# Designed miniproteins, single chains, continued (2): the designs that were tried, part 96

Each design is a single chain, and the fold is of that chain. pLDDT is the mean over its residues in the fold that is shown.

## One batch from the design tools (miniprotein)

Design m7545
Fold by ESMFold2-Fast:
Structure m7545 (fold): chain A 92 residues (1-92)
Amino acid sequence: SAAAEAAAQALIEEGRRAGVEVEVKIEGTKAEITIRGATIAQAFGALAGAVAAELAGAKTEVKVEGDTVTITIEAPSDETLAAALRELARGL
């Protein structure tokens, strides 16, 4: 959706400001976010963002491998997916 795509672009830009590389893949109401070059503090921020996304109504799964954080989001709607992506951006 346009709202989720706009939120994904905002997340990518916030990542750039924070000094990390962010990739977002959206399929319907699901998204896979890959954050590369994350510090330990940024990885904790991403985890906090994932928890906030769940409070917004999404389901999240987080994997941390070295300096790479992968977050999978499954949302019941495009609006919830966009809200979840905005919460992740605040964690960076």
Scores: mean pLDDT 85

Design m7546
Fold by ESMFold2-Fast:
Structure m7546 (fold): chain A 65 residues (1-65)
Amino acid sequence: NKEASEEVVKVVEETLKETNDIEKAKEEAQKKIQELVDEGKIKTDDEALEASLAALEKLEEYLEK
């Protein structure tokens, strides 16, 4: 689910921009994934995994800079 992954990545980007805190960005990403599951926007475990991987890739990109 690209839309859900994009929403999670956006939360990671905004949190890193505001806090410069990797752990905070991970927490906000996890909260967003749970929110999307609760809202029915993420319907399967595979979609939740895809969103988690997208967030991780964004965090890795930030660390490589």
Scores: mean pLDDT 79

Design m7547
Fold by ESMFold2-Fast:
Structure m7547 (fold): chain A 100 residues (1-100)
Amino acid sequence: MEKALEKARELAREFVARLAQALGTPIDVELVEEKAEKKDGKYIAEVRYRARFTVELAGRPVEVEADITAKVELDENGNLIKAEVEARFRAPSVEEVRAA
């Protein structure tokens, strides 16, 4: 369990670091959720971070929020089977999107 959680945290941190480098801006992250389970001889861990950063759009700074989820699957010997990262950006309010 613990090894899978640590790998999931590492994957999320690496993703954030690369995103920050690509955007040229620091990213603030907050741990929202972590969970781990053992299923069918596999250790599955998932961590979710909330990321906040500022991007320049049309010469104006805009604050963006994203939920970053890292999921790791290890076999019974602790070898990596699967690793994935998903980033979900918060949309503006539904009323603002419909009005635009």
Scores: mean pLDDT 76

Design m7548
Fold by ESMFold2-Fast:
Structure m7548 (fold): chain A 70 residues (1-70)
Amino acid sequence: SLQEVKRELARLEAVEAVLESAIDVLRELAAKSSGEEKEKLEKEIERLEKELEEVKKRREELEEEAKKLE
């Protein structure tokens, strides 16, 4: 149903916001870091960026489904 899709979209939007915020914080920390600590932070950023891309793709798919149900 459209309401179920809208609830899932709201959940995915919340997850996107959390991931974007976390990535921004880690980028600031990485910019202030050096050596092994910086490499560790950059690896974590890459992991979260991949997760964010997957969440965005799922949201876009559900937005298309929502349009079909309207």
Scores: mean pLDDT 86

Design m7549
Fold by ESMFold2-Fast:
Structure m7549 (fold): chain A 71 residues (1-71)
Amino acid sequence: KSIEEILKEAEKELEKEGDEVSVRQIRRALKLYKETGDGTVALNVVESLSRLYPDSEVLQKALKEIKEVLE
């Protein structure tokens, strides 16, 4: 599973939940990742959001999956 796929899935699920702030940040991370190819940008955004929203299963899952790709 690619970082792009992980971010797109997180965006879709967060949009269903009505979390507009997280959706905006994930979209920014996806755009930057497409421009740079640097997975650390995606990791930093998702990790920051996961700390702000520790009860978000969507963000916790995305964080775990991105870490697995970067290992």
Scores: mean pLDDT 82

Design m7550
Fold by ESMFold2-Fast:
Order: C-alpha cells, then sequence, then structure tokens
Structure m7550 (fold): chain A 92 residues (1-92)
C-alpha cells in the first residue's frame, strides 16, 4: 500500500509541476492540460490498474471544475490589485 501511495503522490506532484511550468511559459492551454492529465492517468493505470486510473480520471474532472472557478476568481483579484497599485503610485 505505502509504495503505491508514494508513486501516486509522485504522479500528482509531477502533474502540478508541469502545470506550473506551462503557466510560467504562458502555454497554459486546455489542450496542454489534457495531454498532461492523460499522461498522469496512463501512469496510474500502469502502477495500480485500470480501476484506479478511472477513479483518478474522475478526481481530475472535479478538480478541473474547481480550478476553473478559482482561475476566474484569481483573474478578478489580479485586476483589483493592479487598480490599487496604480492608484497608490499616482498618490505617491
Amino acid sequence: MEEVKEKMREVKEELLERMKELAKEKNFTDEALEELREEAIRKVEEIVGPEAAERFREQLKVEREVAEELRKIGEEIDKELEERKRKLLEEL
């Protein structure tokens, strides 16, 4: 069990790191994210099996919806911070 959990953690960490790199390079597209997710799902299938891979696919689907909502909130916050920064610099 512990070895399987460790390998699953590595797959998740690798996926997150690659997503972070895509965001830095401004290549954060739906197609690139889908390719990364499919690669992660394939690794899970090889390590644990097809049933676990399907559960992981379902988890990624739910996380995608949450990530999309958080992305929209983040964009609104960034716009507010830019406006506040502009006003602060004008008043200084």
Scores: mean pLDDT 66

Design m7551
Fold by ESMFold2-Fast:
Structure m7551 (fold): chain A 69 residues (1-69)
Amino acid sequence: SLEELVEEATRLVKEANIAFKNGDKEKLAQALERLAEVYRKLAELTGDPASRRMAERAQAELEKVKKEL
């Protein structure tokens, strides 16, 4: 459901922030990958440009982290 996707995005943002603070690049990459997927699904379901921008940001951050793995 839409509500479940929003809740998952909120949890993944928390996980990404914790992984970033801990220097855990593998966990950060995993959280960002899932965040990009969730925001893409939200953008497809709602047509909300903000969700599309959030997916793009998560994907861009994932690409930066992957270059350091």
Scores: mean pLDDT 87

Design m7552
Fold by ESMFold2-Fast:
Parts: sequence; C-alpha cells; structure tokens
Structure m7552 (fold): chain A 102 residues (1-102)
Amino acid sequence: APTITLPSSMTVKAGEDATVTCTVSNLPPGKTYEVNLVARNVETGELVAQTKPVVVKGGESKTVTITIKNLKANSTYEVTCTVKNLETGETVTKTTTVKAVP
C-alpha cells in the first residue's frame, strides 16, 4: 500500500511561514498516482494553500512541499496529503497540523 510520510504536528510563530513536506513511497509498480497537498485554517475553514497535483509513477518515491504564508496568531492549520490512484480512483490521505502562536 502507498505510504505517506508527514512531519509530526508543528508550532510556528504568527506572521512567519510554515513549510510542510510530504513524502510518498511504496507505490505499487505499473500504476500512476497523483499527489497533492491542501492546507486549511481549522477555525475559519478557509483554504489557505494548495499544491498543483504531481503525477508519480508506481515504483518511485516523490516529495511534495507546501508553504503556508503569514500564519495567523492562535490559529490551527490542517495539512492534508492525498495520493490518488489514477487507474482506480482510490485515495490514501494523511494529515498533520500547524499551530500558530503569538
């Protein structure tokens, strides 16, 4: 099964940027996958950042990075990494959180 590696939850100072890296591995050979990252502000539900989908061939590993800019104080951001099998439509997701402190 595809393996998604995300950092553990992180704390960042408000007004700074946060960078989250997703690594995808153990993709079965002979399949094609699409990887993307989405970041949402948990308190507002606002989509604050997203990556363009990246196509990855099975048997390879891929690293995709998302940057959340100008973090708001006392806000929590959820980062979701999604791996989609383009032949089956099956998805695997993993999430992490970024907390902005004053």
Scores: mean pLDDT 86

Design m7553
Fold by ESMFold2-Fast:
Structure m7553 (fold): chain A 66 residues (1-66)
Amino acid sequence: GPSAEEAARAAAEAARRAAEEGGDSNTVDKWGMQAVTLAAAGGADDEAVRAAGAAGREISQEVAKK
């Protein structure tokens, strides 16, 4: 399955893309979490899933500050 770095990157990219398309923090978090779900379905371990969740949440929190 994907490594922690690969899962984190995918979640951050999904969240960042949603933000670039004008999504609010809830929309950004939703797309980040979808990447986390896909990583888990692809065989990511608990560490990779946790890293993906943290990366997506970081982007969502940045959007929430604006």
Scores: mean pLDDT 76

Design m7554
Fold by ESMFold2-Fast:
Structure m7554 (fold): chain A 55 residues (1-55)
Amino acid sequence: MVTEVDRLAEELQKQIEAGVPEYEAKHRKEFILLLTNSDEEVEMIKQIEEEIKAK
């Protein structure tokens, strides 16, 4: 899929993999699924990702 949601999901996945422990990366697929379901979720998850990166 080449949608804005898909693009954001890919970016988020890469950032999470760079910033979070490996066991958290197991949830990356669930994050992608949530992003695909709603743009609201995309924004919320993006916020969480930034907070994780800030650590």
Scores: mean pLDDT 58

Design m7555
Fold by ESMFold2-Fast:
Structure m7555 (fold): chain A 75 residues (1-75)
Amino acid sequence: DPEAAALAAAGERGTAAMERVLQDVENIVKELKKEGITNREDIIKKIAEHFGISEEAADNLLLALERRQAREKAK
């Protein structure tokens, strides 16, 4: 995996920071669902507002979390 090797080499800091961000995203999603906010568009907007990022960046973070959760559930 050239991509995985490049990510590992370019950012042990970035990997740790990304794991922390994904944990924060997971906590936000859980809190929003607890409040009855379950649709993807509203979740993306709340993530974008919380981190001060674009909705596109928030959607990418949510996708990264979903991929991580799918991998954890599959194994």
Scores: mean pLDDT 71

Design m7556
Fold by ESMFold2-Fast:
Structure m7556 (fold): chain A 68 residues (1-68)
Amino acid sequence: MEEKIKELENLIGLLKQVEELRKQGKPLPEGLAEPARELLEHLYNNPEELKKKLEELEKELKELKEKA
């Protein structure tokens, strides 16, 4: 459970960085989360999907913390 919480927090952090870069008009940096680059590029170009994904992950994180 704790590992799952940390994994979700890390993913949420990455998506928030993508959102911040998008707001600043900056491109995704080279090597940013290489294994997840395709997902991050897709979400960078689809801000509504990025918002929905963040809401989904934050909900999952809250539910896991409530069970802990």
Scores: mean pLDDT 74

Design m7557
Fold by ESMFold2-Fast:
Structure m7557 (fold): chain A 69 residues (1-69)
Amino acid sequence: SAEEHLERGKKLFEQGKYEEAVEHYKRAIELDPDNAEAYYNLGLAYAKLHKLTEAQKWVEKARELGYEP
């Protein structure tokens, strides 16, 4: 499910496995494109990978969907 991919992404992020976290967050978004938290977490994972343009894009998408961290 989308929630399972979101949770797996979070665990990978905590382990410093940012590229793998990105893949799980993308799958969560594919299954539930309105999941604002998944977009926010995708942005944070891109920021950890120093991909600032991608990070800003996804954080802004989360904000547009009403996610307030």
Scores: mean pLDDT 88

Design m7558
Fold by ESMFold2-Fast:
Structure m7558 (fold): chain A 90 residues (1-90)
Amino acid sequence: KAIEYLKKALEYLEKAREAVENGDQETAIEYVRKALDYIQKAIDATDNLDIQIELSAVEITLAVMLATGHVDPEVLKSIIERVKKIIEKL
């Protein structure tokens, strides 16, 4: 079930990337919020400690974007690649 949550998170992160590339920070923040919810669900759904640690780093980064109201496109791209790699490990 963790994989399904991560796939949903990835879908929203890709939408956030599209929004930020178009200069729409407000829409990007909305999608980051949805992605964060699914990342948190994925952490709860996995018993793999290494995956939990890696997802917690993703969670913190997305939470900082929400707290600052700013989505950095390079940081977001890095998070997308990290989530893709985590899915490959599951």
Scores: mean pLDDT 88

Design m7559
Fold by ESMFold2-Fast:
Structure m7559 (fold): chain A 61 residues (1-61)
Amino acid sequence: MSAEEIVRKVAEALVANPDMTLDEAAQIAVDAGASPSTARGIALAVRRFGPERVLANLDAA
């Protein structure tokens, strides 16, 4: 699975469930094949940038 696909899954999950904790978002990335450290980084980046904005940028690329 590509890093872009993992980022998309995390962003989609956060849009669907905004009450999701950072640990829950990181676990989605781990389940998608990311290492725990990478998963934490992805979850933090998506939360800081905004999950809807992440999805819009991925769709524009």
Scores: mean pLDDT 80

Design m7560
Fold by ESMFold2-Fast:
Structure m7560 (fold): chain A 85 residues (1-85)
Amino acid sequence: SEAEEYFNLGLKARQEGNLEEAAEYYKKAIELDPNFAEAWFNLGLVLAEQGKLEEALEYLKKAVELDPSDEAAKEKLKETEEKLK
């Protein structure tokens, strides 16, 4: 799907160290498929890596809401909540 294509571009950009470009691609994936839990999670990860913790928290909460079985997403959400103290 188009959402998966943008998600894969985001993964490639992140691998190359282009966090801003990765975030943009993940946002496009979410626009095409708002239920794409992995795209919400990876956007949260990239935002946290950029130090945008408040924004990261919002995206990680949505990732957990969409896939409550994703332990990695739940762990990252807790870690990000703790850093905002």
Scores: mean pLDDT 89

Design m7561
Fold by ESMFold2-Fast:
Structure m7561 (fold): chain A 93 residues (1-93)
Amino acid sequence: AGLEALEEARRHVEEAIKALEQGNYDEAIKHLDRAAEAVRRAVDAGAVSPVEGTAILMLILTAKVAIDMGDVETALSAARGVLERVREAIEKA
């Protein structure tokens, strides 16, 4: 259950990055929201520690705030940071 939630989070973050690169900011925000819900489910399932889950969720929030401010480079950097952490969590699961 937790691994499946992490894989769902990874897919949504990858789609958010693609949307950001294409200028589809509304789509990017929707995928980041779905990634956040998947991360919360992974924490609830014990696949990610509460501390690491919080760190990932804070990076998702940073990406969303950066999109709202028109800072695409910060949004991409934060989203890529989420992807790295989610991939690492999958490798440890």
Scores: mean pLDDT 90

Design m7562
Fold by ESMFold2-Fast:
Structure m7562 (fold): chain A 56 residues (1-56)
Amino acid sequence: EEEVKKALEELVKTSRDYGKKLADLANGSYEDIKKAMDEFNKAVQELEKKLEEAKK
C-alpha cells in the first residue's frame, strides 16, 4: 500500500510537470508535441503497471 501511495504521488508530480511542458510546446511543431505526448503516455503506462504490481 505504501508503494501505491508513492506511485500516486509520482503520477501527480509527473502530470504537473508534463502539463507545463505541453503548454510550452503550444507554439512548437507537430513533431515536438507528438514526442511529448508519446513520452507522457509511456510514463502513465509504466506507473499503471507499478500500481497493478503493488496491488498484489
Scores: mean pLDDT 73

Design m7563
Fold by ESMFold2-Fast:
Structure m7563 (fold): chain A 100 residues (1-100)
Amino acid sequence: DKNTKLARAHVSTAMYYTELAIEAVKKGDNKKALEYAKKALESAQEALKLETNPEAREHIQKAIEYTKKAIEALKKGDNKKALEYLEKAREHLQRALDAL
């Protein structure tokens, strides 16, 4: 339906910005990493509002949790933890897409 297509689009957008955030962390660009991680968080939150599939919702919720942890790590300059959390967020976003 229309909501399922829009939810999938928001998950895909969250994935795109998560991958950009990972690249920015690897380059040491914490300002860009934080910007992209915040955009990924916003898109994942919009996906969660539209999604009704329980399996997809669980993975979107986990992606939101890890993205929030990554943002806090980036604010503290902990790039190693930020990268670890962003990679976990990416994994859950992929599992959400696979469940849709």
Scores: mean pLDDT 90

Design m7564
Fold by ESMFold2-Fast:
Structure m7564 (fold): chain A 76 residues (1-76)
Amino acid sequence: MAEELFEEAKRALEEGDHETALRLAEEAVRQAGSTQPLEMFRRYLARGAELAAEAYERQGRLDLAKRARQSAENLR
């Protein structure tokens, strides 16, 4: 289940839907915990969340940028 959420989040990031990617990443982290097979997905999504935060900051969407930063921290 958590791995499926990571795949959906990865797809959303690739499509430029950062909002959906962040939501799915948060759900995946809650379910996956410290499972090592999913650690690679966590690192990928953490980097994606950092990039999403930068994009939101440039757009002036500071609330979403804060959420993206928090998601990146949770994925570490």
Scores: mean pLDDT 68

Design m7565
Fold by ESMFold2-Fast:
Structure m7565 (fold): chain A 74 residues (1-74)
Amino acid sequence: MTNNDAINQAINDNSSDDRILRGVLARIADRLGVSVDTVLSTMSDDQFRSMLRDMGFSDSQVNYLLNTRRRYRA
C-alpha cells in the first residue's frame, strides 16, 4: 500500500482528521530529520504544500491536509 492509499482509505472510513494529520506529519518529520512539533508549528504553508507534492499527494489531499494543519495550529 502507498501512503496516499492509506490516507484515502482513512478519509473514506471517516477516520479522525487528527489521526490522518499525525500520520502525515510523522512522515514529513522523518524525511526532514525534525520533530513532528517542528513540522506542525514552524513549517510554512508553502513549504508544507511543496513537501506534500514532492511526496506524491494530489492537490485535493494537499488542500485537505493544509486545512487540517491550520486548525491544529490555531
Scores: mean pLDDT 71

Design m7566
Fold by ESMFold2-Fast:
Structure m7566 (fold): chain A 56 residues (1-56)
Amino acid sequence: MKKAKATIDYIATSPDEISLKKGDEVEILEEVSPDRYKVKKNGKEGYAPKLLLEEL
């Protein structure tokens, strides 16, 4: 299972995105574009910017 940690707070700007707080750990489900992952946090799935995530 591949994990990442949010390096900064992020507020979702569209319904398919997930909001993150600095220090949140997420599971990386897939890379959907060069700048975005599909991630899972506490049972919720959504898109998040790759540059805000540090791979663990």
Scores: mean pLDDT 80

Design m7567
Fold by ESMFold2-Fast:
Structure m7567 (fold): chain A 64 residues (1-64)
Amino acid sequence: GAMAAQQKAADDEVDAAASIEARNTLGRLLAERPPRSQGERDRINTEVVKAANAARKAKEAALA
């Protein structure tokens, strides 16, 4: 139904926003300082996940 299609579109938009922010954050962090150890790679991965989750939450709020 129309409501299901609207919800899917909103979910897709939230996922797109999270993916864009993850890519932007990863690119920025790699450009600032390439990781030289596993600990540095883990830190970058943590920051990317945090940024993606923040973007998801912000987009969900904007669509509400």
Scores: mean pLDDT 79

Design m7568
Fold by ESMFold2-Fast:
Structure m7568 (fold): chain A 60 residues (1-60)
Amino acid sequence: MKTFEIVTSSVTKLTGAVLRIIGEVPEAEIKIEGDKITVTVPDNPEDIAAVEKLKAEFNE
């Protein structure tokens, strides 16, 4: 398994990130801690790449 952290500064970005992860990587385990999203995915290169892309998109 691979774990990623996405940090956002707004509830809108946080909600958008969570919804995108659920929609694009349904196998991902999501944990929300304040403004931080911890995403754990299987050792699947497609899921890993999808989460890395989402992290780049939302972790500005």
Scores: mean pLDDT 77

Design m7569
Fold by ESMFold2-Fast:
Structure m7569 (fold): chain A 74 residues (1-74)
Amino acid sequence: MSLEELLSLTPEQLHAVAVGYAIRLVGLEIEGNPPESEREAVRKGLELVRQAAKEKNDEETVAFIERLLERFGL
């Protein structure tokens, strides 16, 4: 998913994408030793969603993503 594709989403849909990444991160933690490539892919995805949320003035989604990045050490 590209930044352009994320910018085409509604704020509600964009927030749902961020929640999907949160579920993915919890799954990776349960796996106990996930490949670094999986963590890197989620980090890059969250950075793109955060950028799109900022451009849409969606402060709630930005704050949610920033908490995820901090919590999971990304």
Scores: mean pLDDT 81

Design m7570
Fold by ESMFold2-Fast:
Structure m7570 (fold): chain A 71 residues (1-71)
Amino acid sequence: MITDAEVLRGVADIYRALGNWAEKKGDYEGAIEDYEKALELYRQAGPQFEADIADVEADLEKVRKKLEEKK
């Protein structure tokens, strides 16, 4: 059965995928927005998703650095 936490995680996975796609296209601002939304949803889902949170935080920091380098 899908739990409320699993629903939040599922939506977070979608935003994470959108962020990855935006990053691959060079849309770093869009990627940041999607990764931040994924991060919020994973945090709401619970501590069992700490590994997913860490992965998204790492991707977010990499994209923020790329955006600064593009200026």
Scores: mean pLDDT 81

Design m7571
Fold by ESMFold2-Fast:
Structure m7571 (fold): chain A 56 residues (1-56)
Amino acid sequence: MELDPELRAALEPFRDRVPSQEELDEIAKKLGVTPEQVRDALMALRAEEIRREAEA
Protein backbone atom coordinates (compact mmCIF):
# COMPACT_ATOMS: atom_id res chain seq x y z
CA MET A 1 0.00 0.00 0.00
CA GLU A 2 1.55 3.26 -1.20
CA LEU A 3 0.41 5.94 1.21
CA ASP A 4 1.84 9.38 1.77
CA PRO A 5 2.99 9.64 5.43
CA GLU A 6 0.91 12.79 5.98
CA LEU A 7 -2.17 11.11 4.52
CA ARG A 8 -1.67 8.02 6.67
CA ALA A 9 -1.32 10.19 9.79
CA ALA A 10 -4.45 12.20 8.94
CA LEU A 11 -6.44 8.96 8.58
CA GLU A 12 -5.20 7.49 11.87
CA PRO A 13 -8.33 8.57 13.87
CA PHE A 14 -10.58 6.94 11.24
CA ARG A 15 -9.08 3.44 11.36
CA ASP A 16 -11.74 2.53 13.94
CA ARG A 17 -14.72 4.36 12.44
CA VAL A 18 -16.37 5.40 9.16
CA PRO A 19 -15.60 9.04 8.36
CA SER A 20 -18.21 11.34 6.85
CA GLN A 21 -17.88 12.68 3.31
CA GLU A 22 -17.13 16.12 4.81
CA GLU A 23 -14.24 14.67 6.84
CA LEU A 24 -12.79 13.06 3.70
CA ASP A 25 -13.12 16.36 1.81
CA GLU A 26 -11.37 18.27 4.63
CA ILE A 27 -8.44 15.86 4.64
CA ALA A 28 -8.22 16.05 0.84
CA LYS A 29 -8.09 19.86 0.98
CA LYS A 30 -5.46 19.87 3.74
CA LEU A 31 -3.16 17.49 1.87
CA GLY A 32 -3.78 18.76 -1.66
CA VAL A 33 -5.14 15.41 -2.90
CA THR A 34 -8.51 14.30 -4.22
CA PRO A 35 -11.27 12.96 -1.94
CA GLU A 36 -11.05 9.72 -3.93
CA GLN A 37 -7.39 9.32 -2.99
CA VAL A 38 -8.27 9.89 0.68
CA ARG A 39 -11.08 7.32 0.46
CA ASP A 40 -8.82 4.75 -1.24
CA ALA A 41 -6.18 5.21 1.47
CA LEU A 42 -8.81 4.86 4.20
CA MET A 43 -10.21 1.71 2.59
CA ALA A 44 -6.71 0.21 2.63
CA LEU A 45 -6.27 1.06 6.33
CA ARG A 46 -9.71 -0.33 7.19
CA ALA A 47 -8.96 -3.55 5.30
CA GLU A 48 -5.89 -4.02 7.52
CA GLU A 49 -8.03 -3.44 10.63
CA ILE A 50 -10.66 -5.95 9.46
CA ARG A 51 -7.92 -8.54 8.94
CA ARG A 52 -6.64 -7.91 12.45
CA GLU A 53 -10.14 -8.35 13.91
CA ALA A 54 -10.64 -11.58 11.96
CA GLU A 55 -7.32 -12.84 13.37
CA ALA A 56 -8.52 -12.19 16.91
Scores: mean pLDDT 72

Design m7572
Fold by ESMFold2-Fast:
Structure m7572 (fold): chain A 91 residues (1-91)
Amino acid sequence: GEEAAREAERGGREAGLGAAKGDAEKARRGAEEMRRGGERAGPEAGRDAEASAEAAKHGGEKGEKGDASGSAAGSVSAIGGAVSARLVAER
């Protein structure tokens, strides 16, 4: 539980940072890590993490094209935290 939550939070943080900097590769790697962490925590957390990972990938792609907004980075970070909190609640 805790390990998966930590992985999801780390992935969300990396994805958010990648989106904010316009680094599509970093956003993608963070999004995949967040998805895998959520998936290992359970089906419900996995679905939430997968949706969040898609949003993070889109944010990174927009950043690479020079039209990223701070809302994308903030949204990804907030979702990473929410996934982590849900994983703790399912202990």
Scores: mean pLDDT 60

Design m7573
Fold by ESMFold2-Fast:
Structure m7573 (fold): chain A 103 residues (1-103)
Amino acid sequence: SAEAEIAALMDELIAALADDLPGLLEFIRGVISLLEAVAGADHPAVRALEARLREAEAAGDRDLALATAREARDAVVALVRTASEEERALILTALREALAAAR
């Protein structure tokens, strides 16, 4: 399923970035951009992740960045689960583009 594919891809990328603070922050920024494009900047998940990203950046804390990346992953999975087939296709395309840009 698209949900399972997206979840697995994001989990693999987060695991690969676990020891890379700049990479984790870039990944989170990419996911926020994706969520903004699909759900809009006023969506609660977007606002929450932006606040968490600013906290992680200010602290320079890799564990906080890793936790935020996992929250970002959960937000995308939740959005995909409730989305229409057309919205899922848009999310998957935007996610691939955002993740490619973040790398």
Scores: mean pLDDT 79

Design m7574
Fold by ESMFold2-Fast:
Structure m7574 (fold): chain A 60 residues (1-60)
Amino acid sequence: SPEVEKFLERLKYLKELHKDTNPKAVEVLEEVIKWVEENPDATEEEIIDKADELVEKANE
């Protein structure tokens, strides 16, 4: 999906922005990117839900 590809580019960009300042955010972003790459049929909504889940888990 072109929308999912664009979303992946945005996630990779955010990872690069945070790589030297927030290693926890980078870890979460890497997990989201990996999940999207393993689930190419995922909708943008499902990706957002997964990102929220991983962020919540990282902040526990």
Scores: mean pLDDT 77

Design m7575
Fold by ESMFold2-Fast:
Structure m7575 (fold): chain A 112 residues (1-112)
Amino acid sequence: MKEEIDKLIAEAESDPRLSPEVRAALRNTALAVKYLLDQGAPEEIVKKIIDTLKRILDAARAGLLTEEQVLRYVDEINRVIRDYLAGASPEEVLKKLEEIQKKLDEDIAAGR
């Protein structure tokens, strides 16, 4: 999983088509996910966040998400990470991540 996070950071930072704000948001969130992994967060939570971030990155690169949508989804993920660190249950965190993924899928399908 650490290698996947490092790859996501490298891919986000190396794409000149992404705004500096989007690149910074993706990088900072990926670093927060590394912190969760080091804190012993459940693998299921870490994998779901990584998969969601990869999907956001791919959709942003494909022009299927606006910058506002990318920043909104990254902010929602950061809020979930903060909730987990504040003591939210793994079940609550997974449910919130699934809701984010569903919304993300709908926005990607709409091409917005």
Scores: mean pLDDT 85

Design m7576
Fold by ESMFold2-Fast:
Structure m7576 (fold): chain A 57 residues (1-57)
Amino acid sequence: SELKELILRLIGLKLRKIGLEWDLENLELSEEERRRLEEEIERLEKEIEELEEKIKA
Protein backbone atom coordinates (compact mmCIF):
# COMPACT_ATOMS: atom_id res chain seq x y z
CA SER A 1 0.00 0.00 0.00
CA GLU A 2 1.38 3.41 -1.02
CA LEU A 3 -0.26 5.00 2.04
CA LYS A 4 1.47 2.51 4.37
CA GLU A 5 4.84 3.24 2.71
CA LEU A 6 4.30 7.01 3.11
CA ILE A 7 3.35 6.63 6.81
CA LEU A 8 6.39 4.42 7.54
CA ARG A 9 8.66 6.94 5.77
CA LEU A 10 7.08 9.78 7.82
CA ILE A 11 7.75 7.87 11.09
CA GLY A 12 11.36 7.27 9.99
CA LEU A 13 11.91 10.97 9.18
CA LYS A 14 10.44 12.05 12.55
CA LEU A 15 12.65 9.57 14.45
CA ARG A 16 15.74 10.77 12.58
CA LYS A 17 14.88 14.41 13.40
CA ILE A 18 14.44 13.53 17.13
CA GLY A 19 17.86 11.82 17.10
CA LEU A 20 19.58 14.83 15.50
CA GLU A 21 17.87 17.26 17.93
CA TRP A 22 19.10 15.05 20.82
CA ASP A 23 22.67 15.14 19.40
CA LEU A 24 22.52 18.94 18.96
CA GLU A 25 21.41 19.41 22.62
CA ASN A 26 23.55 16.71 24.31
CA LEU A 27 26.81 16.27 22.35
CA GLU A 28 29.90 18.49 22.33
CA LEU A 29 29.99 19.60 18.67
CA SER A 30 32.27 21.80 16.57
CA GLU A 31 30.72 24.88 14.88
CA GLU A 32 30.87 23.00 11.53
CA GLU A 33 29.16 19.86 12.97
CA ARG A 34 26.46 22.04 14.64
CA ARG A 35 25.80 23.85 11.34
CA ARG A 36 25.50 20.55 9.44
CA LEU A 37 23.05 19.11 12.00
CA GLU A 38 20.94 22.32 11.94
CA GLU A 39 20.86 22.19 8.11
CA GLU A 40 19.82 18.50 8.16
CA ILE A 41 17.08 19.20 10.76
CA GLU A 42 15.72 22.03 8.53
CA ARG A 43 15.75 19.70 5.49
CA LEU A 44 13.94 16.98 7.48
CA GLU A 45 11.30 19.49 8.69
CA LYS A 46 10.54 20.45 5.05
CA GLU A 47 10.37 16.78 3.96
CA ILE A 48 8.04 15.95 6.90
CA GLU A 49 5.69 18.85 6.01
CA GLU A 50 5.59 17.84 2.32
CA LEU A 51 4.96 14.18 3.19
CA GLU A 52 2.21 15.04 5.74
CA GLU A 53 0.45 17.13 3.04
CA LYS A 54 0.73 14.20 0.58
CA ILE A 55 -0.76 11.80 3.18
CA LYS A 56 -3.68 14.22 3.88
CA ALA A 57 -4.45 14.50 0.16
Scores: mean pLDDT 87

Design m7577
Fold by ESMFold2-Fast:
Structure m7577 (fold): chain A 64 residues (1-64)
Amino acid sequence: VELSDEELREGAEELVKITYERLKTELKISDEEFIKLLKENVPTIEDEASREAVERFIEELEKK
């Protein structure tokens, strides 16, 4: 396997964080709006490792 589930999870987590910072800084998107976008896109994520990473990020944002 060229890419492990752990590497996929780490990559997805990093990508979500970068996207969040970018949208928050450039578009001034609220945490609530970003959470809504992530929740709508979670069912479209094909691999479980990436889906778990995104769901974890949503949970972290909701704790704020």
Scores: mean pLDDT 74

Design m7578
Fold by ESMFold2-Fast:
Structure m7578 (fold): chain A 119 residues (1-119)
Amino acid sequence: SMPTIETAVLVVDGTEEAKARALAEARALLDRWGVDPETRARLLTLVDGFVESAVVNKRRGAIIFVRSSEELREEARRLADELAERLLAEGVDIVMRLLLDEAGRFVGADVVDRAGRAG
């Protein structure tokens, strides 16, 4: 099969209504990408924790989902970096990046904070 990179971005304003929408949109995306139920549950737990933190702290958050073949993994990481930098420049306070392989298996996650903190 052809090597691929797929991306999706969810922007979350720090409100309870935005939290519910972000969780619903994340679930729909992971279903569309064919992510297995166990990995989906794990990723939704990460999304929930991230969005809850944004709501509690009244910060604007964004979640970048990236799915890529192994051959394009470095390119996918660079694309995620570029998307995160753009979101931070546009007034997002904190970005979580979630990386999956071509089969929808979890590869990694990180967080970039506008204050220069990463975790």
Scores: mean pLDDT 84

Design m7579
Fold by ESMFold2-Fast:
Structure m7579 (fold): chain A 68 residues (1-68)
Amino acid sequence: SMMEQELEEKKGKAGQEAAEEYAARVKEIDADTSLSEEEKEAQRAKVRQEVMKKLDEKLKKLDEEYKK
């Protein structure tokens, strides 16, 4: 349906924005010469968790909008 297509397009865009945010934040972490590789790995894991949580919340809101 048209609503299903619109929902999928919005979910796709949200996923792309999350991927771009993750890539940008990882680039900043990787550029930080004051951090060890272990510290960088820990920070990348934290960023991924934060970005995924934000994406999940956005996807849940989209699903609620299209629930009927």
Scores: mean pLDDT 82

Design m7580
Fold by ESMFold2-Fast:
Structure m7580 (fold): chain A 90 residues (1-90)
Amino acid sequence: MEKELLEKEKEVSELLEKAAEAIKEGKSEEAKKLVEEAYKLAKEILPEAVRLEGEKLGLSEEETKELLKKAKERLEGLKEKLLKEAEKVE
């Protein structure tokens, strides 16, 4: 599970890098699709990623749940910002 999590995190990073390149190239539709794919995958792995990070930081289960809630809000905000950036390019 941890190895699969690392592989998926790497995939999210690669999709975001491709999205940034598409934005620079003026490929608005491609950039939007890449952002959507990256954030869909990120949202799916987020609970496990936050759980593992909580363990590393020595957080309680309640603190880990609060961290997950905040992480979900931040992830959604970052997605909206990137989608707006992709919309500006054409």
Scores: mean pLDDT 79

